# Ledger of designs, part 94: designed miniproteins, single chains, continued (3)

Each design is a single chain, and the fold is of that chain. pLDDT is the mean over its residues in the fold that is shown.

## One batch from the design tools (miniprotein)

Design m11256
Fold by ESMFold2-Fast:
Structure m11256 (fold): chain A 97 residues (1-97)
Amino acid sequence: DSLSLQQKLQDLNQANELLTKAEQLGQDTLKQAKQLKETKGVDAAQVAIADGYGQLLQIGQQALDIASKSPEILPIVQSKYEQILSNFDKQARDILS
């Protein structure tokens, strides 16, 4: 890896900012889906979850693309992203139950 430590830390920070954005989008999506289930039913909640999940995957992939420049950074970002996805999936299942 030919990247300087400073460049690696900058890439890690950028990836973490994207993952924070993805986590916030996920939380906002789940809140919206819960309200939609109560007001319009489960089908409306399912659509909101699917749309938010797609956006979350897109932002997460951008974070992984940045992290892929460095072998030591990629596992850190990947682990955090997997945790965000797992938390989203669990809460989405609870809303749709």
Scores: mean pLDDT 89

Design m11257
Fold by ESMFold2-Fast:
Structure m11257 (fold): chain A 63 residues (1-63)
Amino acid sequence: MELKEALRRLAAGQNLTPEQGRKVREALDKDGSGTISREELEEVAKKLDLTPEEREALLAMFD
């Protein structure tokens, strides 16, 4: 659950390092396209059963 832990830290007001942000991005970009759409982020949030706050933090990180 490293992805959920990274999102929890972000929601607690801690910024992700570039390395952590890249790992999160790679975990979300399963098809290796190098691009993550909003729809893909929402599907991942549903799959991981993220809280609304964790979901908002994830979306904000990719804005």
Scores: mean pLDDT 66

Design m11258
Fold by ESMFold2-Fast:
Structure m11258 (fold): chain A 75 residues (1-75)
Amino acid sequence: MKDFILDFSLAHVRKKRPDLSDEEMETIRKVLEVLLEDPTASAEEIAKRVGVSLETVKRVFDILVEAGLLERNPV
């Protein structure tokens, strides 16, 4: 079930942002996995859990907003 949601979300991002590399898509997948496990996680907590910078997590949030998967100003 969780894998289906991830695959669907990633396919949607790829359709909206075909310019993204496979490496960037893997980072997006990891951020989505954290959000699916803990929807209340802050960008700082996600950055720590995924092992990326806070700036990278914020960039992923912008991509997810563009894809219609998140609101423009997540709490």
Scores: mean pLDDT 76

Design m11259
Fold by ESMFold2-Fast:
Structure m11259 (fold): chain A 61 residues (1-61)
Amino acid sequence: APLTDAQIAALGAYFDAAGLEKDGVFDPARRAVVTAFQERHGLPVDGVADAAIAAAARSLA
């Protein structure tokens, strides 16, 4: 599902910590960051950013 601007902003804080650009496009480097985040927080490890990932990222920011 597509992310909202607020969800992208929340994930952007996590991506910035990993040294990635906030352009809303997922490349292999961003996918790796999402996958690591999913594994760390017990979420399904599929490399896809969704509302659950954004909500979890916000709770850590």
Scores: mean pLDDT 59

Design m11260
Fold by ESMFold2-Fast:
Structure m11260 (fold): chain A 89 residues (1-89)
Amino acid sequence: VKADVASAMNSVAQDSIASVTAAAKIGVDQGEAALKAATATLDQKLAQANAIADQNPDVKDETIGAANSLRDIAIAEMQNILDDARSSA
């Protein structure tokens, strides 16, 4: 359960980081739009992770913790990519 949730979150996080990186290379405005879309997708996946965790009480806290950690790391990475793009613009 935790591994499956972490795998799903990591997949979305990697796709989101790649999308923001590509958009930021086009322009800061494109990068910001991509970050907003990516954050919404990660929030949706986190909601799904919480629902799965509720069905698995023995690993609920660990599952939610892993999903939140992966979301926060991905958002921080995407923000760093945008900050680098802004510095280069």
Scores: mean pLDDT 79

Design m11261
Fold by ESMFold2-Fast:
Structure m11261 (fold): chain A 70 residues (1-70)
Amino acid sequence: MDAEIERQLEVVRRELGEEAAAAVASAVAELDRVSREQALRFARAMAEAARAPPGAGVEIDASLPRAVAP
């Protein structure tokens, strides 16, 4: 696999997780090289657009429901 393709898949994996990256990798493996690059740019753009701050899952300690009734 080309370094460029691998690098773009790493961005998808980082933003959307390994399952998304694996699905994209599987899909682009069936395409010609040029089409694979276009598909990866599309997937990366989607990952960038769907990107969320890493604070989305920070409810422990700060927002524990238990904290209301210790």
Scores: mean pLDDT 62

Design m11262
Fold by ESMFold2-Fast:
Structure m11262 (fold): chain A 91 residues (1-91)
Amino acid sequence: EEEKEKEEFLDKLLEWGYRVAQAMRDARAQGPAAQAELDRLITELKKESEKDPLLKDAFDGFMKLMERDPDGVAENILKQYEERKKKKEEE
């Protein structure tokens, strides 16, 4: 159904955002190896986003927000991801 496709799309975007936010925190705390992992993840997700114009646009927008306010974006993504997981457990 259309609703299920939209939910899968949003779950994928939130998972990507959560992974980037987590890797960013790790890069700040753990040094060069964690920074390399963050760079690898961003490159991988960018290539994956090119498969779908909507994913590409959403990912580009997310990266632009990350450049402007990385801490605020990371906190917001973690909150959204947790709310989404909670909602899925109730279903």
Scores: mean pLDDT 73

Design m11263
Fold by ESMFold2-Fast:
Structure m11263 (fold): chain A 81 residues (1-81)
Amino acid sequence: SKSDELKAFAIELLTEVKEKYPELAEIADEAIAELKANPDASVEEIVNLVRRAILRIGEVDPELAEEVARRAGEKIKELEA
């Protein structure tokens, strides 16, 4: 489903963030845990969760938050097409 594909993408993206930026590991791990805890989450719920994670990343590294938002936004647009 679109929600399963978006969830998998979000987990992969957040995993990349925590591997490259250990200072963001707590933020990334919390978001990954929330995504995994809600197997029936809708696309809207996943998008809102990812947006909250991006906001928290932006408090630490605003440029990285913009890049993460760009990549997530591209995937959302792909799934809406």
Scores: mean pLDDT 85

Design m11264
Fold by ESMFold2-Fast:
Structure m11264 (fold): chain A 69 residues (1-69)
Amino acid sequence: MEVDLSGVQRLAQQLKDQGDTDKAQEILDRAQKEADEAERASAAGDWEGFYEHVLRFMRVYEEGKKLAE
């Protein structure tokens, strides 16, 4: 299962619309990294690693929401 990046992409677009392009890119890069690691764990049958990276992905999303206010 792949992590759905659409919510983070929308959040990054809001940050870009605010003129905060650097923070938008940071949030996208961090979210993509956690999504990629979750996908690797899922492919390897490592459900524990999968959930850990999904939780980290959710934390990045929450941080981005705070930046967008």
Scores: mean pLDDT 79

Design m11265
Fold by ESMFold2-Fast:
Structure m11265 (fold): chain A 56 residues (1-56)
Amino acid sequence: DELERRLAEVKAEIDRLNAEYQRLVKEGASPEEIARVQARIDALEREGVRLAMELG
């Protein structure tokens, strides 16, 4: 229950950040801004894997 809710929240945030990443790339944002968004996505992906493993 709690793990499934947390996993869904992580997936929703990753989707939002991927949309932001695509906009930044299209707008020619700085490499630093793009790297910050990518780092957040990477951290959430790791969290999602951990939560999925706990769910089985």
Scores: mean pLDDT 84

Design m11266
Fold by ESMFold2-Fast:
Structure m11266 (fold): chain A 85 residues (1-85)
Amino acid sequence: EKELIEKAEEIKKKSLEEIREILFNPEKYPLGARERLEKIKEIVEKTQKEIKELLKPISEELAEKKVKEVEEEAERLLRESGEVL
């Protein structure tokens, strides 16, 4: 349904914005490299789980696609910052 798809997109967008802030705003998030990666991994895993649970009852294929999008976008941000999960 439209509302659930929109909600999944909002969840994804919010999580990716948080990851971006952690990676590119060190004065706000003064974490070591390991702690930063751990936090990002937790955000990614939580986001994927929420999106999968939200969309799986509608379409398992859509849920898998959105979960993959989160991983790919997070990996792009990490690559841009010189980090790896």
Scores: mean pLDDT 78

Design m11267
Fold by ESMFold2-Fast:
Order: C-alpha cells, then structure tokens, then sequence
Structure m11267 (fold): chain A 61 residues (1-61)
C-alpha cells in the first residue's frame, strides 16, 4: 500500500499536480529530504523546472 501511494506521489509531482503531491506526502509522512531527492531527479530528467521544484518546497514549509 505505501509503495502504491509513493508511486501516486511521484506521478502527481511529474504531472505538476502539486496540491495532490503535498497531500499525499503529508499522509505518507514523507520527509522534506525525500521530496527534494525526487524533485532533483525530475529536474535532471527535464520533467520539471527549477522554479516548480522551489514552489513545491516552499509549500512544504
């Protein structure tokens, strides 16, 4: 179940559904560091921009 929910979190981040991603991360107890790691992977693959990654991290805090 946690594996499926983590997959949904990654899909939400990739689809730029940041509200859904934030809600899923809170429900799963995902750390900020883990979110930063996923966002960095998306940045390296060109799926999100640096500004979008910063927006997600700002909403986290």
Amino acid sequence: DRLKQRQELIEALENKDFEKALELAKKLGVSKEAIETYLNNLLKSGKITEEEAKEVLNKWE
Scores: mean pLDDT 77

Design m11268
Fold by ESMFold2-Fast:
Structure m11268 (fold): chain A 74 residues (1-74)
Amino acid sequence: MELYPFGVALTPEQVAAATPEQLKQSALDAARRGVAILLRNYGREDEAERVPDLSPEEIRKLLTEIHEEGLAAR
C-alpha cells in the first residue's frame, strides 16, 4: 500500500495511540524515506545511501533542492 512504504501516513488509530514524540519520529523517518526515494528517482543513488546519516535540517534542505530541480525540469 502507498501509505506504508513512506511511513508518512498514520491511521487515526495509530495517531491516537502514539505519543507526540513517536509522531515526530515517525514524520522524520518518513521524510528520510521520501528523500531517499526521490534521490534514487533522479539517479542520485550515492546521496540516497547517505540519507540515514543526515540531520533533519539537511534532509529538509535536500528535499527542497530536489523539489526545485524537479520543477525546473518541467
Scores: mean pLDDT 66

Design m11269
Fold by ESMFold2-Fast:
Structure m11269 (fold): chain A 98 residues (1-98)
Amino acid sequence: DELEKSLEAFEKVMDTAIKYAEEALQKGDKEKAVKIIRDAMKTLKLERDYIDKSDIPEEVKERFKALLEETADRLYELAVKAGISEDEARKMKEEALS
């Protein structure tokens, strides 16, 4: 199942980025954590735009969009922990999912 493998690959990439951001925060490197989070949010927006333009079935698009939203929520929580204001973190999440 090619689409399911693609979803799993995307989840693994995002989980890795989240892990690296958490490790940076644990080491006190907030600047590195913020960079990883911002780069991950940009990746979510690119994936969102790609999925919206793709010719895959709408049911599969909805599954991808749900995963993107869940990932954006996790990145939002990390952004706030990294010292980004709740207002800025919320705007980053809204932009990533728009």
Scores: mean pLDDT 83

Design m11270
Fold by ESMFold2-Fast:
Structure m11270 (fold): chain A 55 residues (1-55)
Amino acid sequence: PKATVTPLSETKVKLTSDGDVTVHDVDKDEDIVLPAGTHTLDVNNVGGISAEATT
């Protein structure tokens, strides 16, 4: 899926995607699948984002 990451602050980003995106939750030590749409993520709690690379 195509995903766009927009920084909101030093600790938060807005993720907008046209498909499912897998993010790694550092606090839970697990991968979480986020559906298509817009999500707000805490950068300190995200170890990685796996999607087709679009900026």
Scores: mean pLDDT 69

Design m11271
Fold by ESMFold2-Fast:
Structure m11271 (fold): chain A 79 residues (1-79)
Amino acid sequence: VDEAIKELEKAETDEEVRKAFYRAASGAVQLAADGKFDEAIERLDKAIEAVKNSKASPEVKEEMIATLRGLKAAIEAMA
């Protein structure tokens, strides 16, 4: 569900961004586990943009974007 991505965009603290990030990443991993690779990739792309637009610190954004890009690459390799 896009709810975690909306939470990520609305998050005002690094802690709130981290919580929404974990929910979005977990959702994408679950979609990939269910064989829904295209949906997982789309969700990760939306999560990357949401992190870029969040109010998190630059260091937190860089780490989260790197993690999401890594997950996307792994899922693309499985598809």
Scores: mean pLDDT 79

Design m11272
Fold by ESMFold2-Fast:
Structure m11272 (fold): chain A 97 residues (1-97)
Amino acid sequence: MEELEKQREFARELGRQFWRDLVLNSLKTVAELYEESGSLEDFLKRAEERGINPVLLLELVYDGYRLYPEEIDKVLTPEQREALLPAMEAAYERLRA
């Protein structure tokens, strides 16, 4: 019975590590993809062409800014950070509408 609680604790720790890595890799990929795209519309189209759900992609990036703000400064350049944040917000608003 105590094994279930230990499994939950283990899964939470393992999941936290996996989620962090996924979010940080997503931040880098989104920044690179956006730089290559040159526009929000082309960025969303390219994500879809790669079989990436744009809503999920934006959620991962949003979680990066919310949960790992200090990690963003290590992964993204100041230029990428300036470009990515407004693009992400605009894309999220567009997909919501």
Scores: mean pLDDT 70

Design m11273
Fold by ESMFold2-Fast:
Structure m11273 (fold): chain A 97 residues (1-97)
Amino acid sequence: KEQEEIEKKTEEAIDELFKLGSEYAKRVLNAPSLEEAERIYEEGVAEIKAKTDKYLEEFKDNPEAVKKIQIAGDIALGIIEIAYAVKKRDFELRERR
């Protein structure tokens, strides 16, 4: 069924967004400096937003898919934001030593 194919493509898009979020989060956490972590964070935010917008345009005629992709994009952005906050805290704690 056409609807089942759209659902599969939607899940593939969601998985890609989560993978991007996770990969950028890992890069942020492994950054050698806070300045480098910030650059990676900004790059990740830009890439996830661009990828989310591309998928929203691709699925624009399917409101259910659009809603799921928007939520996935927001979650992926949240993952990177949390990683960056953790990285900032790690540097703060090291400076207190």
Scores: mean pLDDT 85

Design m11274
Fold by ESMFold2-Fast:
Structure m11274 (fold): chain A 105 residues (1-105)
Amino acid sequence: MEYTLTLSGPMKKGDVVDVTVTFRNESPEPVKATITVKVDSPGVKATFEVRVNGQLVASGTVEGGKEKTFTVEVPPGATLTVHVRIEATKDDPDAVVTLTIKLEP
């Protein structure tokens, strides 16, 4: 199962957008979550935190046409939370940030 969230539009220097995605593993087996954050604008920085049951398991910063990928295990009954903070370091008429979450048994 794969989910993609794309945020696009004009940003002004100093603008901030916060996005949180939450997933509950309702299966009796662990789920492997692969999280990819991609920034297609040099004027935008994305900082992300990945938590499992509130505990920080991965974090990073992505900017300038780059992407970062993290893989975490979500135990049965656990909640995965992915928080992405998108900050404009300069004016960008077409800021694009893509969050992809792939869930595998």
Scores: mean pLDDT 85

Design m11275
Fold by ESMFold2-Fast:
Structure m11275 (fold): chain A 109 residues (1-109)
Amino acid sequence: SAALEELRRAFEEAVRALEEAIEAIRAGDLERFREAAERAKRALEEFAKAAEAIGLGELGELGKKAVIEEIDRALEAAEAGDLKGALLHAELGLGILRLVYGVMMVVLK
């Protein structure tokens, strides 16, 4: 139960950070986007650790790596001035995170 609450909190923090990153991209606020991206990466590290504590370490690590890859692609697109590409990759990252957490919740039921 405590480990499940830690997983949920890490998931919710990563979701909030990615949603803030998406809002920042839409506003053209690249500084806010970079700050939100760094917060998302930290929350994803905690998410993977929380998943490991409940026996889902492999799925947590795969999800962390996939979402961080999309965050890095979003950052690269934004630095190139491709805000549409940045938005697509940030939204893909959020979608992957939600899918991974959803699978975890089904497996733990």
Scores: mean pLDDT 91

Design m11276
Fold by ESMFold2-Fast:
Structure m11276 (fold): chain A 82 residues (1-82)
Amino acid sequence: SERRLAIMQAIDAALEPFRESMRDSITPEQLSEALRAISEALKPIDPETSKLLEKASEAAAKGDMEKAKKYIEKAEELIRSV
């Protein structure tokens, strides 16, 4: 799908600044920043997935990793349906 390719490319571009940090381990703060970057990149392409990733970013910022994971899983389901 052309739309799926656009989404994947937007995610890759948004994660570029975090590439080195993601090699070892990711802290809740780093995860929050990465999720926010992906959310902003997806906003014009897939606003519903963008909203879920914004919620995931907020949960990660608060240290609620289980809630962050649930929002990420919902976002992945939407991306797979494209």
Scores: mean pLDDT 76

Design m11277
Fold by ESMFold2-Fast:
Structure m11277 (fold): chain A 97 residues (1-97)
Amino acid sequence: MKEELEALKKALEDHERRRQEISANLDKYQPLIDELVAEVEKRLKEAGVPQEERDFIVDVFRGILILAAMFGLPEEKIRADVEKALEEYLKLIEKRK
């Protein structure tokens, strides 16, 4: 009985510690995330992507950037990966013409 409660408490404490580490990384990377999200939205708008589709894609990129920040990936790698993903998506849009 007491052992189950102690195991649950330790699991919650470990989860909270990881959440704090993740939060600190997100705070550090927030300006980069904001910059890259704005760039993605701008380029999708310039490519004529409809607002609903733009909003969805921007949210997907934001999610990926948050995960990259949580893992502490280098800024240069994040920038390169976002540019590559965006270029590939825009190529798919061009083929749809």
Scores: mean pLDDT 78

Design m11278
Fold by ESMFold2-Fast:
Structure m11278 (fold): chain A 109 residues (1-109)
Amino acid sequence: SLKETRDKLTKFAKDAVASGKPSASVEIESGNRLIKVTLTFGDKLKVRVEVLSKSRNLAPAPAETTIRYGNIAKEAVSSVTDKPVELELSPGIEQMLKDPDIRKSLGGT
């Protein structure tokens, strides 16, 4: 469920922040999806999110799905740090989000 994924991401983020390391990554399984999250620590905390479909031989998930998990990851990380948090999605999805028609169709996030 989305709540279980958020809880796992919050724990991962808390442990990563406490580690003092410059980066940390985790792979979380949520049903038929594999969610890859990478944190990079600097002046801003960068959260990179990729969502893959296990049933589709690890093909990229639909953009809306990746955006939803990206927002959950950003919220989870923001809950455990005072640093500004920047969400990074795959380049293809980021390029799609720059199209106003596509952004409107996805409900805007």
Scores: mean pLDDT 76

Design m11279
Fold by ESMFold2-Fast:
Structure m11279 (fold): chain A 88 residues (1-88)
Amino acid sequence: PLLLRDTILSNMTTAIAGLGDEGKAQVTKLLRDTPPSQSLIDKLSELAKIGQEQLKKKNLSPDELQALLDQGEKEATKILREVELERA
């Protein structure tokens, strides 16, 4: 089984990559409103599915897709760390 944190980070990355600043705002709100749980994973997974469909519609090259995913992971990691520090 994957660690809860890794699953959260993966879904946040896809959502941000596909939805940009709107995805970033929505994942941040979900993290603040919902404690680390299956419920949070389910909500982030739905947002990640929407992000994935948006990425698919853009007809991106492999390099363009990887660049968006790399940026999404960077943003997701920063947001997750900020929310984890707020909970500590």
Scores: mean pLDDT 83

Design m11280
Fold by ESMFold2-Fast:
Structure m11280 (fold): chain A 59 residues (1-59)
Amino acid sequence: DEEYRRAVEEAKAALVRLAALDEERATALSKQANSKTLEGVKEALEAIRRAVEEVEAEA
C-alpha cells in the first residue's frame, strides 16, 4: 500500500527531527509510528509534528 508506505516514511523523518530535539518524546512516539493501520500512522505523524512545534517554541 503506497499511501501507508509514504505515511510511514514521513513519520520516520519527523521522528528523526524530534529525536534531535527531544529523544525521550521521540522514543515514546516511535511505537505509534510503527502502527499497523494507516490511520494509526497518520495520528502518530500529527502527534510528532505537534511535539516538534512545542519543543521549537520553547527555544
Scores: mean pLDDT 78

Design m11281
Fold by ESMFold2-Fast:
Structure m11281 (fold): chain A 75 residues (1-75)
Amino acid sequence: SEEEERERRLEGFIQAVLEQVKILKERGEEPPPTLQEWYDLIQNLDDPAAREQLRERVEELRRVQEEGNREVLAE
């Protein structure tokens, strides 16, 4: 069930974003623009379009982070 797995990944990402925002608020810091965009999408998650967009961003972010981790290991 690919859809079920994507839903679970989306839920995990939402929780991670909310926790990150909480940490930043405890430190008295403003979230970076990207994190703010994700937070805004989460606030409008009942909109199917916003949900689909957030899910696509989650998959894109995972690819970018995987690539970034490889770059950190580069020489």
Scores: mean pLDDT 72

Design m11282
Fold by ESMFold2-Fast:
Structure m11282 (fold): chain A 80 residues (1-80)
Amino acid sequence: SKEEIEKALEELRKLFDEATEMAQKYGNLDALNELRKFYQETLEKLSEAYKKNDYEKMLEILKEAIDRVREMIEQLKAEA
């Protein structure tokens, strides 16, 4: 649903901001660059799915991206 996509987008944004702040606090520039590249690539994939009105694909991309950012946060905590 569109509402589910909107919620997932908001969650991804919050997780990305959290991960970015964490990488900055730890001085991990490699992680910061990886996070920003990943976010940009995710937005490009979402844009392509949106142009095709493929809401199922958008939700799939968002769920995978959320899981990936959560993994990045866990790795950042372990390396701090």
Scores: mean pLDDT 85

Design m11283
Fold by ESMFold2-Fast:
Structure m11283 (fold): chain A 60 residues (1-60)
Amino acid sequence: SREELAKRLLELLARVRENMGPAESYEFAQMAQDALNSEDIEKMKETLRAMEERLRELLE
């Protein structure tokens, strides 16, 4: 659901803020905000996947 996707986006952003620097936190915040503002389930899913992949790249 849209509410579940919004929650997952915000939870991922919180993890980034806890573990990463300000530049990465800003990048992820912009991605999450764009997805949330779109209110589009497909875009929210795509953004969540992109954020998860980006986080994995940063953590290796």
Scores: mean pLDDT 81

Design m11284
Fold by ESMFold2-Fast:
Structure m11284 (fold): chain A 100 residues (1-100)
Amino acid sequence: MIPSHEELIEKIKSMSPEELVEYMEELVRLYEANPDASARERHTLLSALQYIVSQLIKEKASKELLERALEIAKRLAASPDPVVAQVGREMEETLKREME
């Protein structure tokens, strides 16, 4: 089940950088397993993923964790859904900028 936006944000704020990357992977798998998800559910997942990237940067996650997040963002950027692919590319650019 896809959790509510409020539940996702609260959970993300309480996570360590390591837990954030693991949760990012979980959310991408949930998206990939539910291709027929509603626009609202997709928007909620994409918003949560973008928030995770922002938290990783804010918490000064290690280069190794940022590289793991970048590989997950590349999977989203390869999505056949143009909106999902665009969000994936934006996350890639943000992570690459943070890593130099």
Scores: mean pLDDT 80

Design m11285
Fold by ESMFold2-Fast:
Structure m11285 (fold): chain A 94 residues (1-94)
Amino acid sequence: KEEKIKKWDEFFKKVLEEAKTRPLSEVIAELDAKARASPNPEERFKYDVAAGVLELLGIFGDTSDWSPEAQADAERLRARYEAIRDELVKEKEK
């Protein structure tokens, strides 16, 4: 279990470094595609978690050291999140 956690940490660090230099949406799409293509439930879960973590980091994390393409995609994710949040708040009050 501990050895597996270390390998997952290394994988997530690698994915994060790649996301900093590429369009964030493309990296997320590649991870989602790998999750869907994997016959192994553990690999599917690993890719799904990585995609979700990148999306959350783009919305809530500090992206100031990321590439312009990655920052632009992160800003789009934040805008979409804010729009969805605002719609949900309006629907709950009505």
Scores: mean pLDDT 75

Design m11286
Fold by ESMFold2-Fast:
Structure m11286 (fold): chain A 96 residues (1-96)
Amino acid sequence: MIKEKAREAIKKIPDVEWLKNLSFDMQVETLALREVMGLDTVAEAVGRLIKALIEDPKKAEELGRKMRKVDELARRFKRELTEDELKELIDEVIKE
């Protein structure tokens, strides 16, 4: 189950070779962010949150809830995947 979620998230990353060059922690964060929010960078997520805090507090609360789900999924990936298993999944997607 969790390996399949990781594989599907990797397939949605526009630059999979960039992802491969990140640390394990950053790979996990990026995949969780992609799966939950459909975003590729933490910087974009933070930018959206800052804009929402200024313009729409209800939108900011929704983004806060999604960011908590990103953290939970990232922690689950770290528990259930090794660095080597994640690198293998990334390499499999690059070869497709």
Scores: mean pLDDT 77

Design m11287
Fold by ESMFold2-Fast:
Formats: structure tokens, sequence, C-alpha cells
Structure m11287 (fold): chain A 87 residues (1-87)
């Protein structure tokens, strides 16, 4: 639902500052297809803005194919570490 996506986005407004443990807890709570799509779009947009459109597509596809909160957290953390190096 739109409400669950909005709550996810509020929890991840500072996604760059979150640990793997915090991200794992978030993805455990927000374990729905709608959030998976929102997270994929969020990371894609952040990487595109950072100047990495090819990496944006790769990370989007990785997030959409992830099956566990731990996998999603790891993918997001890797994307944010890449963005930090580009900033």
Amino acid sequence: SEEIVQEYLKKTSNIQDKSVEELTAIFSKFNSPEVQEAAAKQIQTRLEVAGEPEKAEEFKQALLSATSPEERASIVKKAEELIAKLS
C-alpha cells in the first residue's frame, strides 16, 4: 500500500547514515513488493544523481531480485558506499 511505502521512505530519509544492522531491521519490517520497488527506485535515483546510470540499473535489478532483508541491506550499503566515494 502507499502508506507502507511512505513509512519506509520516512525511515530511509537518511539512508546514507544507516548501518547494515539498521537496514536489515528496516527491510525485515518493510518486507513487501511495494517497498522492494520503492527501495530499488530510491537507490537507482541516488546513483543516477551521483553520475552512475549503469550502476543505478545494476543495483536496481539486484534489489528487485533480492529475497532476504540481509541481501537488501547489503546491496543498499554497497550502493551508499559507492555514492560516498563519488561525493
Scores: mean pLDDT 85

Design m11288
Fold by ESMFold2-Fast:
Structure m11288 (fold): chain A 95 residues (1-95)
Amino acid sequence: MELIEEAKKIAEEVRDLLEEQARLSGGRVTRYEEKIEYDPEKNEAKVTLRAEIEDRATGRRAVVEFEFTVSKENIEKLKEQIEAGRAALERARAA
């Protein structure tokens, strides 16, 4: 249960980063799908995120899909990667 909750939080942060990155690139997220599958034997959660992004100038749409595993061993590394991505977007926003 706790690991599923952590996986959902990580998925929410990844979604936020996707929406910010899309906006900075002149696009927007038009559709978002999330799937979380928990394996109690391995004590890990598999996260699949699918987003549809529309370019605001052209109206073209692209689908992006991310798949990653959340475990007690890698959760801190995933959080570090998310924070690094957020910092990179903040710098890009200033330029």
Scores: mean pLDDT 79

Design m11289
Fold by ESMFold2-Fast:
Structure m11289 (fold): chain A 67 residues (1-67)
Amino acid sequence: EDEEKLAEIVRVLQELERDPTKLYEAIKRIAEILGVSEQKVWELLLKHSTLPSPEALARAILEEVKR
């Protein structure tokens, strides 16, 4: 379900905010959740980096992948 994917991505991003050393782990995990490449996740994170919260960022990434 999309809501479960969104919640899991939010959790990953919240963990990344608390520990920046987990950046690569976060990218890999989000790529697995969405079924996309790690490069695609990195590009989406950079594209939406101005969003104010993990929830907003996770939602934007999920919607981009579903297009």
Scores: mean pLDDT 80

Design m11290
Fold by ESMFold2-Fast:
Structure m11290 (fold): chain A 79 residues (1-79)
Amino acid sequence: LLKKLTEEAKRLVKEELDKETAEIAVKALEEARKESKSVEEMIALLEERAREAYLAGDEDTALALTIAGGIFLKLAEEE
């Protein structure tokens, strides 16, 4: 399930975001998946990393992670 949701989320971020932002989002999705054992854990990691980027002043990464996390959550809720 994690692999299927991650690949679909990667596809959607590439369609909705510019190339540079999509690359940040794709990398974040791949990293979160490697560290997560469940859908719930992956959602929590994406939210935590988006918050950390926002607090660090990295607005591009915060935006990319927020969108990626939202897409992943939406896909997870549909399963």
Scores: mean pLDDT 81

